# Ledger of designs, part 68: designed miniproteins, single chains

Each design is a single chain, and the fold is of that chain. pLDDT is the mean over its residues in the fold that is shown.

## One batch from the design tools (miniprotein)

Design m2338
Fold by ESMFold2-Fast:
Structure m2338 (fold): chain A 60 residues (1-60)
Amino acid sequence: MDSLIKKIEETAKTDPEIAAAFASMALGIARSDPSTSEEEIKRLEELTERTRRLAEEAAA
């Protein structure tokens, strides 16, 4: 999970729109998997919000 989060954060520096899409997909997958911890879901929710804001800023 940590490696995926880092990859999305790095992508957000160059392509925030793509990073936001990946974060959203990762969150959806994590929520559908009952083995995913609440802490991991919170991290992905924070990442999704952060990348979404960056994508909105880039689009403005």
Scores: mean pLDDT 78

Design m2339
Fold by ESMFold2-Fast:
Structure m2339 (fold): chain A 79 residues (1-79)
Amino acid sequence: TELLQQAAAYLVEALRAAAEGDLRAAASHFDKAGDFYAQAGDLERAIEAYETAARLAEEAGDTKLARSLRAKRDELLAQ
């Protein structure tokens, strides 16, 4: 329950940052939301959050962060 509340809080901050055009902050917040979803066992939402974060990181020019996020996604997909 508490992990899902943390995930939801980071999701709200991610959407706000994206709406403001802060792609780096949005990617970071989606990454944190994905981490909390994964810890809660909600793998589907964790994968979705990491995919969104990776796309935003790539758009922001942060290729290293985008690769790291895709690796997190792929690890969950392999389960």
Scores: mean pLDDT 88

Design m2340
Fold by ESMFold2-Fast:
Structure m2340 (fold): chain A 98 residues (1-98)
Amino acid sequence: DELRELIRELLETQLDLTLALNPDAAPEDVAAARARQQEIADESLAILETMPEEVQELVKRMLEIALKELKDPSLSPAEKTARIEKESEEDQKKIEEA
């Protein structure tokens, strides 16, 4: 449950940052992006729930750190978005290689 909440909040925060950079985004595009985020969150959670508890705890800590960084008022939305994209790509590759 906590892991699901962290994943959802991280994805929502990332989308909010993207929308802050694109204030003229069409409502249908925003709705589609939110739906895609829910699908990603559900898929990610399902995979993580099959992993050992030690790995789940590690991922929770990583998500908490990432979320804290995303909410840091000293960073611009563009800087936050760039960092999360890089971290997400690295994390996904590690999961695929495991």
Scores: mean pLDDT 71

Design m2341
Fold by ESMFold2-Fast:
Structure m2341 (fold): chain A 83 residues (1-83)
Amino acid sequence: MSSSDINRLADVVQERAEREFGRRISRKQARDAAIDLMKFIRKRLGSSVSDSQLSDIAIQLLEGKGDEDESLRLAVASTLASS
């Protein structure tokens, strides 16, 4: 996975965890959650999706912009809450 895409998603994960769940998570926890989110989305959508597309999809789901797959959004939110 691209380190830049992981870091970009980790920034959103860290901010979202604080904003939505009142949790201050470390950078390491945010990066681990970002990696897990990208792997989870790839498993659900298939191997043809690029790292940049995975990061974009994960960010959109975390921001509530992609509500077409509510089960995927819920799984992303659950991963963030557990990190």
Scores: mean pLDDT 68

Design m2342
Fold by ESMFold2-Fast:
Structure m2342 (fold): chain A 83 residues (1-83)
Amino acid sequence: MKPVVVGFRVTLRPDLTPEQVEQAAREIERAARSVPGVLDVRARALPASKLIGVTVELSSEDVVPAVEEALRSVPGVTDVTRQ
C-alpha cells in the first residue's frame, strides 16, 4: 500500500508554560512513533499558541485512528484535529 503523509493540529491546555509545551511536543513525537505503521514523525511546538503541529508518514491510511488515539493519550492534550 502507498505510504501517506498526514498532518495533525494538537491543542494543549492553556495553563502550560512554554517549557511544558516543548516537553509535550517530545512526548507527542514519542507516542506517535510507538504506533505500528508509523514510518516517521515530526512535531513542531508553537508555545505562544499552546499548539503542536504534527506530521506523520504512515504505511497506510488505516493507521490514522491509532495515531489520533496515541496523540490524545499524551498529558496536557485537549484536542487533536486532522489537517
Scores: mean pLDDT 84

Design m2343
Fold by ESMFold2-Fast:
Structure m2343 (fold): chain A 118 residues (1-118)
Amino acid sequence: SMLREKAEEIEKAVLEALEASGEKDEEKRELIALGTLAKKLLELGLSLEEVREVLKELTKSENDYIRHVAELLLDLLESDDDYIKAAFEAIAEQLRKLGLEELAENVLKFQEYVLKQK
């Protein structure tokens, strides 16, 4: 199905980004994974409903890291607008501190996209 294909593409992109980063710190890996997930969801041009469906599919992944970041993002999207804004701004700031400016910018673009759909 298209949903499964999109979920598989996102999972591959997140795992490739983590490997390419060489990062060993779990908190930094989680930030990279969250940022890459947000970037890929934007690139696929999904509606907010399709984003939720893809994230729900990713929570079924056999990879614990993929399941964890998908669950975090899904829970975040069910939060109020002020909390969503604060959380994504915090993620973007931490990504900038890691020198990952492009990923930080994509997280903020995803935030704007989500808030415009609510």
Scores: mean pLDDT 84

Design m2344
Fold by ESMFold2-Fast:
Structure m2344 (fold): chain A 95 residues (1-95)
Amino acid sequence: SLEEALRLLAEAYEQSVEAIRKSVESFAKDLLKKYKLELPEEEALRLALRLYLERALALFPEELEAARAAGDEESERRLEELRRRFEEALRALEE
């Protein structure tokens, strides 16, 4: 569900669900303007959150490789934790 995905993302960033929702709403408005899309509010939020999570997840392999190459164990652990939480949020969104 959208609400469960927002809750999981809020926990990952240690922020309120309201703060995360407002950020996603802003991103959704930007996407609708940029691509000239007309979607109901919930569908726009789902699209924006899905694209955000998919884009973030696509970057993790490169970021993890960079952290490992630098010997930055703290960044590596943080990135692996964030990837797991983002994967959980994307799954919740698709339910």
Scores: mean pLDDT 82

Design m2345
Fold by ESMFold2-Fast:
Structure m2345 (fold): chain A 52 residues (1-52)
Amino acid sequence: NVENKKADEFIANNKDTLLQMNEDELNAVIRKFNSYGAINSVRASLEEIKAE
């Protein structure tokens, strides 16, 4: 759906930047996506990348 696609696109385009973000920056990004119901997708994706 559109909401999930938008979250996936954001992660794909900002993957390296998201991994480098501090807690305040990451929380600001997550907060914006929470309105689209994508917060869990963003968090899950970042955890998976971090585990690599």
Scores: mean pLDDT 63

Design m2346
Fold by ESMFold2-Fast:
Structure m2346 (fold): chain A 83 residues (1-83)
Amino acid sequence: MEEIEKLKKEVEEAKKAGDLPLAIRNYGRIIALTRDDKELYEKVQKESGELAKKFIEERKYKGLTTQEVFDRVREYLERRKAK
């Protein structure tokens, strides 16, 4: 729980800096930490999706779908598990 809150603060800092890749990376870490809690996992997925949409609009992109964001998160989680 405490580590999740720390990572959420890091996400907010990344949002303020306009660093979408860092924000997505930190959401990937949060998702990994919530895998054993289905309700938290689903809530974090919603929050990650809203973040991605907001950054796309602010940066004038039409680039990343929700699926593409989750594909990147999945790759991050697979690499994390391998360690």
Scores: mean pLDDT 66

Design m2347
Fold by ESMFold2-Fast:
Structure m2347 (fold): chain A 104 residues (1-104)
Amino acid sequence: MEVREELERKVREAEKELEEYRKELEATHDPSTAVAREIGREFRLDYELAEFMVDLAIEKKKFEEVVKFAKEKGILGFVYLAALDRIAQGNEEAKELVDLIEEV
């Protein structure tokens, strides 16, 4: 099965959620607060996407494909943090993602 199809679906879900949130931000009267809220939501969505990527890589044993996709989407740092969090929780399989990202 193509891991990329599952990753692209998750990206589309995150993009839709961010777009819906941007519409809510149109009601914000302070521009600096609106910018800060959008940045915060983007960070949250990127991290949630990164967690999904780490879990998918472990499940499918497709670490290289996940690293490549994360690099293309500009979220390698979030995938790195999510992988470290999985290792801290006892999932040593996430170490392969950490090792691959550190070679980039």
Scores: mean pLDDT 82

Design m2348
Fold by ESMFold2-Fast:
Structure m2348 (fold): chain A 73 residues (1-73)
Amino acid sequence: MLTEEELDAAVRELQVAVDFITDKNKKISVSEWAKLMGISQEEASKGLDELVKKGVLKKSKGKDGTTLYSSNR
């Protein structure tokens, strides 16, 4: 379980990767993000949800009903 300070640090680190995705107008799933970053799906889910909470990303449903994350800019 991440502390509040560890979560804030992880969110800031993930912002660089999010900017790369938003530049390409892409949407990603939790499992795709976990594979791309080389982290667990649980860690990916926590980081992406924190970015949604901070207004950096938005949560939506993909074509097959999968939860996807995209830029909220």
Scores: mean pLDDT 68

Design m2349
Fold by ESMFold2-Fast:
Structure m2349 (fold): chain A 66 residues (1-66)
Amino acid sequence: SKFKESLLNYLKKIIDEAVKRGLSKEEILRIVDSALEMFKRWFPDISDELIEEIKKEAEKYVEEKL
């Protein structure tokens, strides 16, 4: 889905910026969780399954960058 890819790319940009600022893994993961809650507010019809998929991919990306 282009929608999933767009949300994930938005998260990756946030993660990249947080890494550049020298934030810890725990701080970056908290930012990811906050962004996922924001996605639920922006897109009330977003499924919990899609949120979980985006979360898993974002967590993998954080691990790859640290």
Scores: mean pLDDT 87

Design m2350
Fold by ESMFold2-Fast:
Structure m2350 (fold): chain A 97 residues (1-97)
Amino acid sequence: MELVPVVLTIKVTGGDFSKLKTGDKIIGNLTVGDEVYPAAGVVVDAEKGIVKVRTLLPSAEAGKALVGKEVTLTGTNTNTGTPVTLKGTVVSAEAAA
């Protein structure tokens, strides 16, 4: 089955988030349990710890099933070149296409 693009809104609860600014972009991977998916994230609100991540999941329903679960975003801040690891909880999921 083909992977589908999904946008996850994540409330960051830990990691290197204090070093990020609103508008910063992160490219890397999203880890959910034992699964790893490609991810492109943007810091929507650095003060509130909100990041939106575009990823590829088995279905839009798989994205909705992640709401309330802990995820880890590991990648590079493309604005600064800095490696970043963020932990957070998925607060919403929506199909990107």
Scores: mean pLDDT 80

Design m2351
Fold by ESMFold2-Fast:
Structure m2351 (fold): chain A 90 residues (1-90)
Amino acid sequence: MKLSEKQLDLEVLNALAEIAVAISIKHGAFTPEQAAELRRLLDGLNEAVKAGDSKKAAELYRQMAEVARQAGDTETARILERIAEKVESL
């Protein structure tokens, strides 16, 4: 099985987003409720990425960025917003 160029780009961008979120969680920026919301969004994101739904993936990255911003992690929020913009361009 070979990934299409679009699917490969989605998988790579998703891996970068997951790393950013993992680092943010490690630093303890989130309440338990915010962490639960991020995990829920990550589950939906993995489904969207596997389906090749770049628009849905971008929407989910923006929702995750909003959770990060509410937690005061503006750097993770900016990273997720940049990933969302790149994913929308696919």
Scores: mean pLDDT 80

Design m2352
Fold by ESMFold2-Fast:
Structure m2352 (fold): chain A 77 residues (1-77)
Amino acid sequence: LLELEEEVIRALERAREAALAKDRAALAEAIAEARRAFAELLERARREGLLSDEELEQARAHFEALVAEYEALAAEP
């Protein structure tokens, strides 16, 4: 679980750096990696009973909000 959390954090850090640099290709790759790792993290957390269905939905909403924020940041002139 911790390794998956670290993978998500690293991918999101790369996404943020790419967004700040206005590197759309790097941002898209980092977001794709973050989404993959995050999906694995949520499935593991669900299987281990660490999060309720409501908490899983909240986590997904927060993740997608963060992704949208980075995409918006990269789109700013």
Scores: mean pLDDT 82

Design m2353
Fold by ESMFold2-Fast:
Structure m2353 (fold): chain A 64 residues (1-64)
Amino acid sequence: RVLEAERRARAAGYLHPSLPIDGREGPEISGLVNSILERAGLEPAPLDGVLDEETWAALERALA
């Protein structure tokens, strides 16, 4: 899921090509998620490194 979100973010231009896609859930992914959600006009996610199901669903809709 994290790996899939990182791949979609890169395809959409949110990730620089030099950043690795490593599938790790943590503060870096939370920051990326909030940037995507803000651009989509959605509510920001918690920055504790763990995303709830509602936040994941919103991210997946924004990247679709």
Scores: mean pLDDT 59

Design m2354
Fold by ESMFold2-Fast:
Structure m2354 (fold): chain A 73 residues (1-73)
Amino acid sequence: SDKEVLEHALKALEQLKALGLPQNVQVWAMGELVRYAEEHGSEEAAEAVRRARDAVAQGDIDKALAILREALE
């Protein structure tokens, strides 16, 4: 379900932030989460994860977390 896809992405991103991993590792991990969302979620869920990845690529992990939390409403 979209909820499971988005919750998985949110938890993974929270863990990436908590571990303080380098931005390139965070972007790579988000790329894997985008692939998972495209395979298992709707287009709307996949778009939310892609937008979160773009925010991480811009160095704004808090914006990425907000995008995923908003998508879960």
Scores: mean pLDDT 86

Design m2355
Fold by ESMFold2-Fast:
Structure m2355 (fold): chain A 65 residues (1-65)
Amino acid sequence: SASSYAAAQILLVALGIEDPSTKVERRGGRIVIETADSPESRELAEAAGELFEESTGGEVELRYR
């Protein structure tokens, strides 16, 4: 839904504030989120990924460094 997409975007902004090294890449219908292997960054990345999957039906890949 549009609400889920907007929420996902807000969470990605929050993730970028928590970890400024966060990278988000779009490859076709897929989104790759790469962030710090910390509890806070993982929670934000997982929440954003779930909302993107709900809004687009596309694949989300989470990567932790």
Scores: mean pLDDT 82

Design m2356
Fold by ESMFold2-Fast:
Structure m2356 (fold): chain A 90 residues (1-90)
Amino acid sequence: MRPSLEELRERYLEEIRKALEAGDRDTVYALIERFNGEVAELVARGEISEEEARELALRFYEEVIKLAEEHGDEETVAAARRIAAYLRSR
């Protein structure tokens, strides 16, 4: 994984962890939407490939699942698992 993509992923995961600790699900979902938007922008600019974007998103959602499980947020776990399954099927 490229250092810039790893930094992007880690930054969003840290903010999601803070939101989960605060019980702020709206912020968790807003952060997920912003992450998806930034990844889409990188693809649109030709900075990463569709395959690199898919792999980055898969790693991101796998970590979101772990964080949500640690905080007992079953709804976020279920949502992230559905997205990860979809990404793996492509």
Scores: mean pLDDT 82

Design m2357
Fold by ESMFold2-Fast:
Structure m2357 (fold): chain A 81 residues (1-81)
Amino acid sequence: SKAVEDLEKAAKLAEEAGAKEAAEYFRQAAEAARKGDLEKALEYLGRGMQALSKSDVPQDVKDEIIALANRASSELLRAQA
């Protein structure tokens, strides 16, 4: 799934940047998406975005992770419809 790939990439970038809480939520979102639980995937994605926003990660890196998360969100919403 494209959404799973983008969420896993977001999790990896967040972990490498030290945003461990955000990375864990993005990993949980990817797992939920892989199982077809779109509601939980979107919930964990939202929590990951909030955790990322509160992290000390440089804005340029946050913007890359946000782009991946937004793309994943769009793919999940299309699958839900």
Scores: mean pLDDT 86

Design m2358
Fold by ESMFold2-Fast:
Parts: sequence; structure tokens; C-alpha cells
Structure m2358 (fold): chain A 91 residues (1-91)
Amino acid sequence: SLIEKGLEYAKEGNYEKALELFEEALKKAEEEGNEVEKAKALVLLAYVRKKLGESSLEPETEAGVLMIKAAVEGDEEVLEAIEEAEELAKE
């Protein structure tokens, strides 16, 4: 998936390419109505933007709402993305 490819680039330190892939993933998830993939993309976009020196210290409000919903649903991959983004935001 686009999320998986973006994560591979992010793990390699290529945050610019990861950003591009997560933006495409968000667009596709919105078109498909996939709230879990949308939540993953929004959380990972906030993480990558912080790594690129963007001023985003917290996930977007929409991402925050979707993260809470996904956490209640128990999606482990979304919870992992949330944890990673939150830890980076605390720095």
C-alpha cells in the first residue's frame, strides 16, 4: 500500500518521499471512505512534517478525532502510528 511504501522511505530517513506517499494515501483513503487508512495517513503526515522541520507539534484536529475513533476500535497499526507521532510531538 502507499502507507507501507511511505513507512519504508521514512525508516530510511527519506522524509520528503514519505510525505509524498502519505499525501497520496490520504487522498486515496478519502476517495474510498476508508477511515482507518485516513487516520494512519493523517498521523504519519504530522510525524513526517515534524521531521522535515514543519511547525506541527500535534496531529491535525481531524487526525485527532480519527485517532480516538481508531483507538476505541482497537486498530493496532493506527495505535502504533499515533504513539510514534505523539512521542515526537512531546519533544
Scores: mean pLDDT 66

Design m2359
Fold by ESMFold2-Fast:
Structure m2359 (fold): chain A 88 residues (1-88)
Amino acid sequence: SMLDDLVRELVAAGDKLVEALKDEEKKRRIREATDRVVEAHRAGDEEALREATLRLAQLAQEVLLSSKDEKVKEAARDLLLAASRLLG
C-alpha cells in the first residue's frame, strides 16, 4: 500500500541517519524513535504512527541544526522529507 511504502521510506531514512551519525547516544535515540514508527505501523495504530513520526522528525531536526557533518545533515534532511510525506 501507499502507507506501507511511505513507512518503509521513513524507516530506511532513519537507518541511513543512524549509519551517518558517530555519536552513540544520538544513534540510540534515532534507532529507538525509528523502532517506535515500525511498532505503531505494525499495530495499525494511526495516531501512534503519527506521534512516533513527529518524534522522529523532531530528533532529526535537532541533529540537522547541531551537526556540521554534511553527510549527517543530508541524511537528516532525507528523513525530514520522508516524515513530511507520511504526515501529509
Scores: mean pLDDT 91

Design m2360
Fold by ESMFold2-Fast:
Structure m2360 (fold): chain A 100 residues (1-100)
Amino acid sequence: SVEELLAEIEEILEETLEKIKTASEDEAVKIFEEALKRIKELMEKGVETLSKEEAEELFKRVAEMLGEFLQKAKPYLSEENAKKVEDLAVRMLSEMQRLL
């Protein structure tokens, strides 16, 4: 269900935020890349298994959750790394939107 996928993505993002808070600058971007890879796999599964309307709702909710995550993570990142994680999130969302 959409709700089950969103709950799993929320858990990934919560764990990722806690890891970034205690990580070195070099590890923070890598931690986020691994999180995005897992989120992308869940979203791809959603696109394959959900109705079109449910997949569009999943996409919209994940985009909102990533935006909120980035605002919470920015205080723990350098300006350069904040831009890198934002660019990674935008790229993944653009790729997923093309699958809808």
Scores: mean pLDDT 88

Design m2361
Fold by ESMFold2-Fast:
Structure m2361 (fold): chain A 64 residues (1-64)
Amino acid sequence: GAAEAARKAAEAAAKGDSKAAREYSLLTQNEGPERAREAGREVAAEYAAKGDAAGASGMWNAGL
């Protein structure tokens, strides 16, 4: 679902794989922009709670 795609986008972005991050970011949009935003917020909160600022930042920069 959108949350899984958002997590993969954040992981790819954190590893510097901008192409993979973009592809996964586009997959989150398949459920609509509002669902993509909710998934992005959920994943950002998970990464922030774990102290993974790079993952959270990468997800935001990928447009999630």
Scores: mean pLDDT 67

Design m2362
Fold by ESMFold2-Fast:
Parts: sequence; structure tokens; C-alpha cells
Structure m2362 (fold): chain A 93 residues (1-93)
Amino acid sequence: SMEKIKEVLRKIQELLLELIKKLIPNAEISYSENGVPIVTLSDEEAKKVEEIMEKIKKGEIPEGLSEEEKEIAKELRKLIEELEKLLAEHEKK
């Protein structure tokens, strides 16, 4: 179960990074020694990403997204739901 949680978290991080690259093409992206992406955003850009993610977490699709961005948002929603289910199952042990 922990391995599945880590896999889902990795997929969420990868899709979130892809969405950020599409929404903010000039976003500076670096990687830690362990391959974790570090995204440098302005305060305004970070707020925009947070507002989009809040809507996705609530099961809403934000307006103004392209079809490709909407597909990424739908995949993120599914992975977030899967993560919540896996975490609930893990806490029972």
C-alpha cells in the first residue's frame, strides 16, 4: 500500500508539473538531487496555480483552460481521489 501511495504521489507531481508548464511556459524548473522538481514562480503565478488546484480538489474544472489543460486537470482529479482512498485504507492499519 505504501508503494502504491508513492506511485500515485509521483504521478500527481508529474501531471502538476506538466500543467504548470502549459499555464506558465516561462516557469523556472530545477530538480533536487533526488529528482524532485522545484518550480520557481512569482507570487502572482503561484496564486494562479493554487486557485486552479483548489478547484480541481473540489471536483470543479477551472474556466479558461485549453482542452489539453482540462484533460490534465481531469487526470489530477482522478489521482487525488485515488490517493485519498489509499491514505484512508493505510490509516486503518
Scores: mean pLDDT 77

Design m2363
Fold by ESMFold2-Fast:
Structure m2363 (fold): chain A 86 residues (1-86)
Amino acid sequence: SDDELEEEVEELIRKNYNKTIEEFLKELKKKGKEVYDKFLELLVELAKGLAPDKEVTKEDILNALEKVKNKTLKYFFDNMVELIGE
């Protein structure tokens, strides 16, 4: 579910970075790829927790985020891709 993924992603950012999506994007602009790569690793672990019987990769997470209709999560993803170049 897109709603489930969105809530878990926002909570992941809050738990690991203690930031809102807007604050996280500001941090990403300052630290760039390092913060992005770390966040993708956390998303892979989160996805495995939600679906432990499935093989989940960073590419699968990126594809899932690209498909979500949630404006906040899509905005976050689009900004990450623009800043990192992928």
Scores: mean pLDDT 66

Design m2364
Fold by ESMFold2-Fast:
Structure m2364 (fold): chain A 51 residues (1-51)
Amino acid sequence: MSPEVQAALDAAVAEMRPGDDFLAVFERAITRLHPERRDELLAELRKAMGL
């Protein structure tokens, strides 16, 4: 897994609130950290999760 996806996962886990959709929180984190690579990094995470 890329360092960028790992950093966004760490950020998303820290930002998670009860009832949040994890993918939505991760998308927010990626959009904040790497807006220019959002779609690429989201696709990498989905592939790693078997989605």
Scores: mean pLDDT 78

Design m2365
Fold by ESMFold2-Fast:
Structure m2365 (fold): chain A 88 residues (1-88)
Amino acid sequence: MISEEELEEEIKEALIRLALTVAVRLSPGVSPEKAEAFIRRVLEGIEANRDSPDFKGTVIELVRRLGREYGIPEEVTEEVVKMLEKIL
């Protein structure tokens, strides 16, 4: 059986994934393929930096960097940042 702590982490990951999907896929000017690639890279970066002492700050910087890399509009990446600040 999954521990309470592991269950909380899984719920948080699901909420992050849902928030990212809603924000980028419903934003005008963002292609579904670019949105999904961006979401995947953000989730991979969250997992890779889970034990970072500045986890939240590291993830926020990663989102902004990946947004530029994948050509996601700055308005969309900043909305993602705001949502992650509330969830993380």
Scores: mean pLDDT 74

Design m2366
Fold by ESMFold2-Fast:
Structure m2366 (fold): chain A 99 residues (1-99)
Amino acid sequence: MEEEEKKEKEEKEKEREIVVDISTAGLLAAAASYLAKLAERQGNEELARRARELSERAKELVKKMIEAEKNKDWEELEKLKKELEELQRELNELAAELA
């Protein structure tokens, strides 16, 4: 009977983590889109293209995360979280090139 309370707490913690990860991916997509506009204003077409591609990848990640959450595929969500960390690194590199 105590196991049911522990399971409910674990489920709520996982749901909270997923909402944060999906929100982070959405913010990453918006940031990459904004970076693309800044690069275009500076005449840096290559950086703008890479930033747009990163934004689209982040949008696809949001869709994949939502689908995995609907299916309660926690293993897939763990893999998608690692992909999110990689996209964040790429955004930081692109932002440094613009600066």
Scores: mean pLDDT 81

Design m2367
Fold by ESMFold2-Fast:
Structure m2367 (fold): chain A 138 residues (1-138)
Amino acid sequence: SGAEKARAFADAEDLTPADLADPEKRALVEQAKAVYEALLPTTEGLELAYLKFRLGQVLMAQGRYEEALPLFEEALEIFRKLLGEDHPAVAALKLNLGKVLEALGRKEEAEPLFEEAKKIFEKLKEEGKLPKKYEKLL
């Protein structure tokens, strides 16, 4: 069915609403969503946090912000506990959670998340640990 191709596409970079204008990309996004949802009941720990994060990104790209919100919140708590506050995955989640909150009109709750994510990325850049895909956010 192309489930592996769909997941690889969704995992490769942050999905945007513009990606859903392409019928092929839209089909891949919907297939990836089905794969993530099927894996959730049998997944734990760090992998569960990554699945929730990816599913949240798919839902956010689809404009389903209210459904994306709890997935990002749950993924953030798992990443904080297992990886620590200054990890790139925690910063990326704070950025995505902020975007969802802003889309829901909750800008005052979004602002500190954007500031915290930026501080983590700046610290990681100073330490030579910043992933290249986040350099453009500084």
Scores: mean pLDDT 80

Design m2368
Fold by ESMFold2-Fast:
Structure m2368 (fold): chain A 83 residues (1-83)
Amino acid sequence: SLLDKLREIFEKMINSTDLDEILKLAQEAIDLVEAETGDPRLVDIVREMAQRLIDAHLNGASKEELQKIVDEGLKRLEEALAA
């Protein structure tokens, strides 16, 4: 599913220590949602999630904090997809 693909990308972002890889994965997530849905609301949610993860990485957030961002964002996407 789209949510499973996005979870995989975001988990890779959580586990990466390479900023260039994190930025590439962020763009892959945004591009995936745009290609699969074309829904600006869903694209904006994913862009916000990606930015939160990037900011958290730069601020030295724990893996637990990064996982919380992913889980909260995927919940928002799940709710938006159901609407």
Scores: mean pLDDT 86

Design m2369
Fold by ESMFold2-Fast:
Structure m2369 (fold): chain A 85 residues (1-85)
Amino acid sequence: MLETLSFEELRELLSLGVEWLRKQGYTRLAETLERAAERGRKEDLINVLLAIGEVVALLKGVDPRDLTRELMEEYFLEAAREAKK
């Protein structure tokens, strides 16, 4: 799904994901990921969004061994929806 989005759409989603991290108290991680996305290509931005999704999934009790790219994407989108409230 993320691969079908434009760079600008991915940047908007990143803003929501880093806002979610800041609200959870992960301020340093949010700053690091925001910086990584600034210097990256579209693929790097997608990887940053997936990394946020991984953090969200782990916080919700998902076993790291069960983490797939699809699950990381889904948990990222859940966090982005929460941040948009």
Scores: mean pLDDT 80

Design m2370
Fold by ESMFold2-Fast:
Structure m2370 (fold): chain A 71 residues (1-71)
Amino acid sequence: SERQKKIEEFRKKMKELVDEYVERAKGKSFEEQMKIRDELDKKFDEIAKELGIPQEEANKIRREVLLERQA
């Protein structure tokens, strides 16, 4: 389905964005890392809106991606 394809696209973009932010945060101060995390949060919401993913589904995917990264 189109919705499933958009969800998969969002999940892929979220993983790429998280990896980018991890590298960008490397060697930064705590304050700078917090700013990077805030930018990540805003970018998650922006991409979800652009792909037409409902907020509840976007939040679920965000949590899943972050949990996978920590494992």
Scores: mean pLDDT 78

Design m2371
Fold by ESMFold2-Fast:
Structure m2371 (fold): chain A 68 residues (1-68)
Amino acid sequence: MAAARALVDALLAARDDPAAFTAELKRAAREYSLSGEELQRIVAARTLPPEEARATLEAVFDETLARL
């Protein structure tokens, strides 16, 4: 999904800035009605290597879109 890809890219771009990452996460939570578990997975992905962070974020949003 183009929307999910743009959101993943925004979160990864903000990865090194905790304030920017939190702002993008709050936007995603509002837009996609993310659960607490999904939010925790996204926050945890921030500490992973870049490739693993991308894969984790893509998996979370793929699961979210599948249930919507």
Scores: mean pLDDT 75

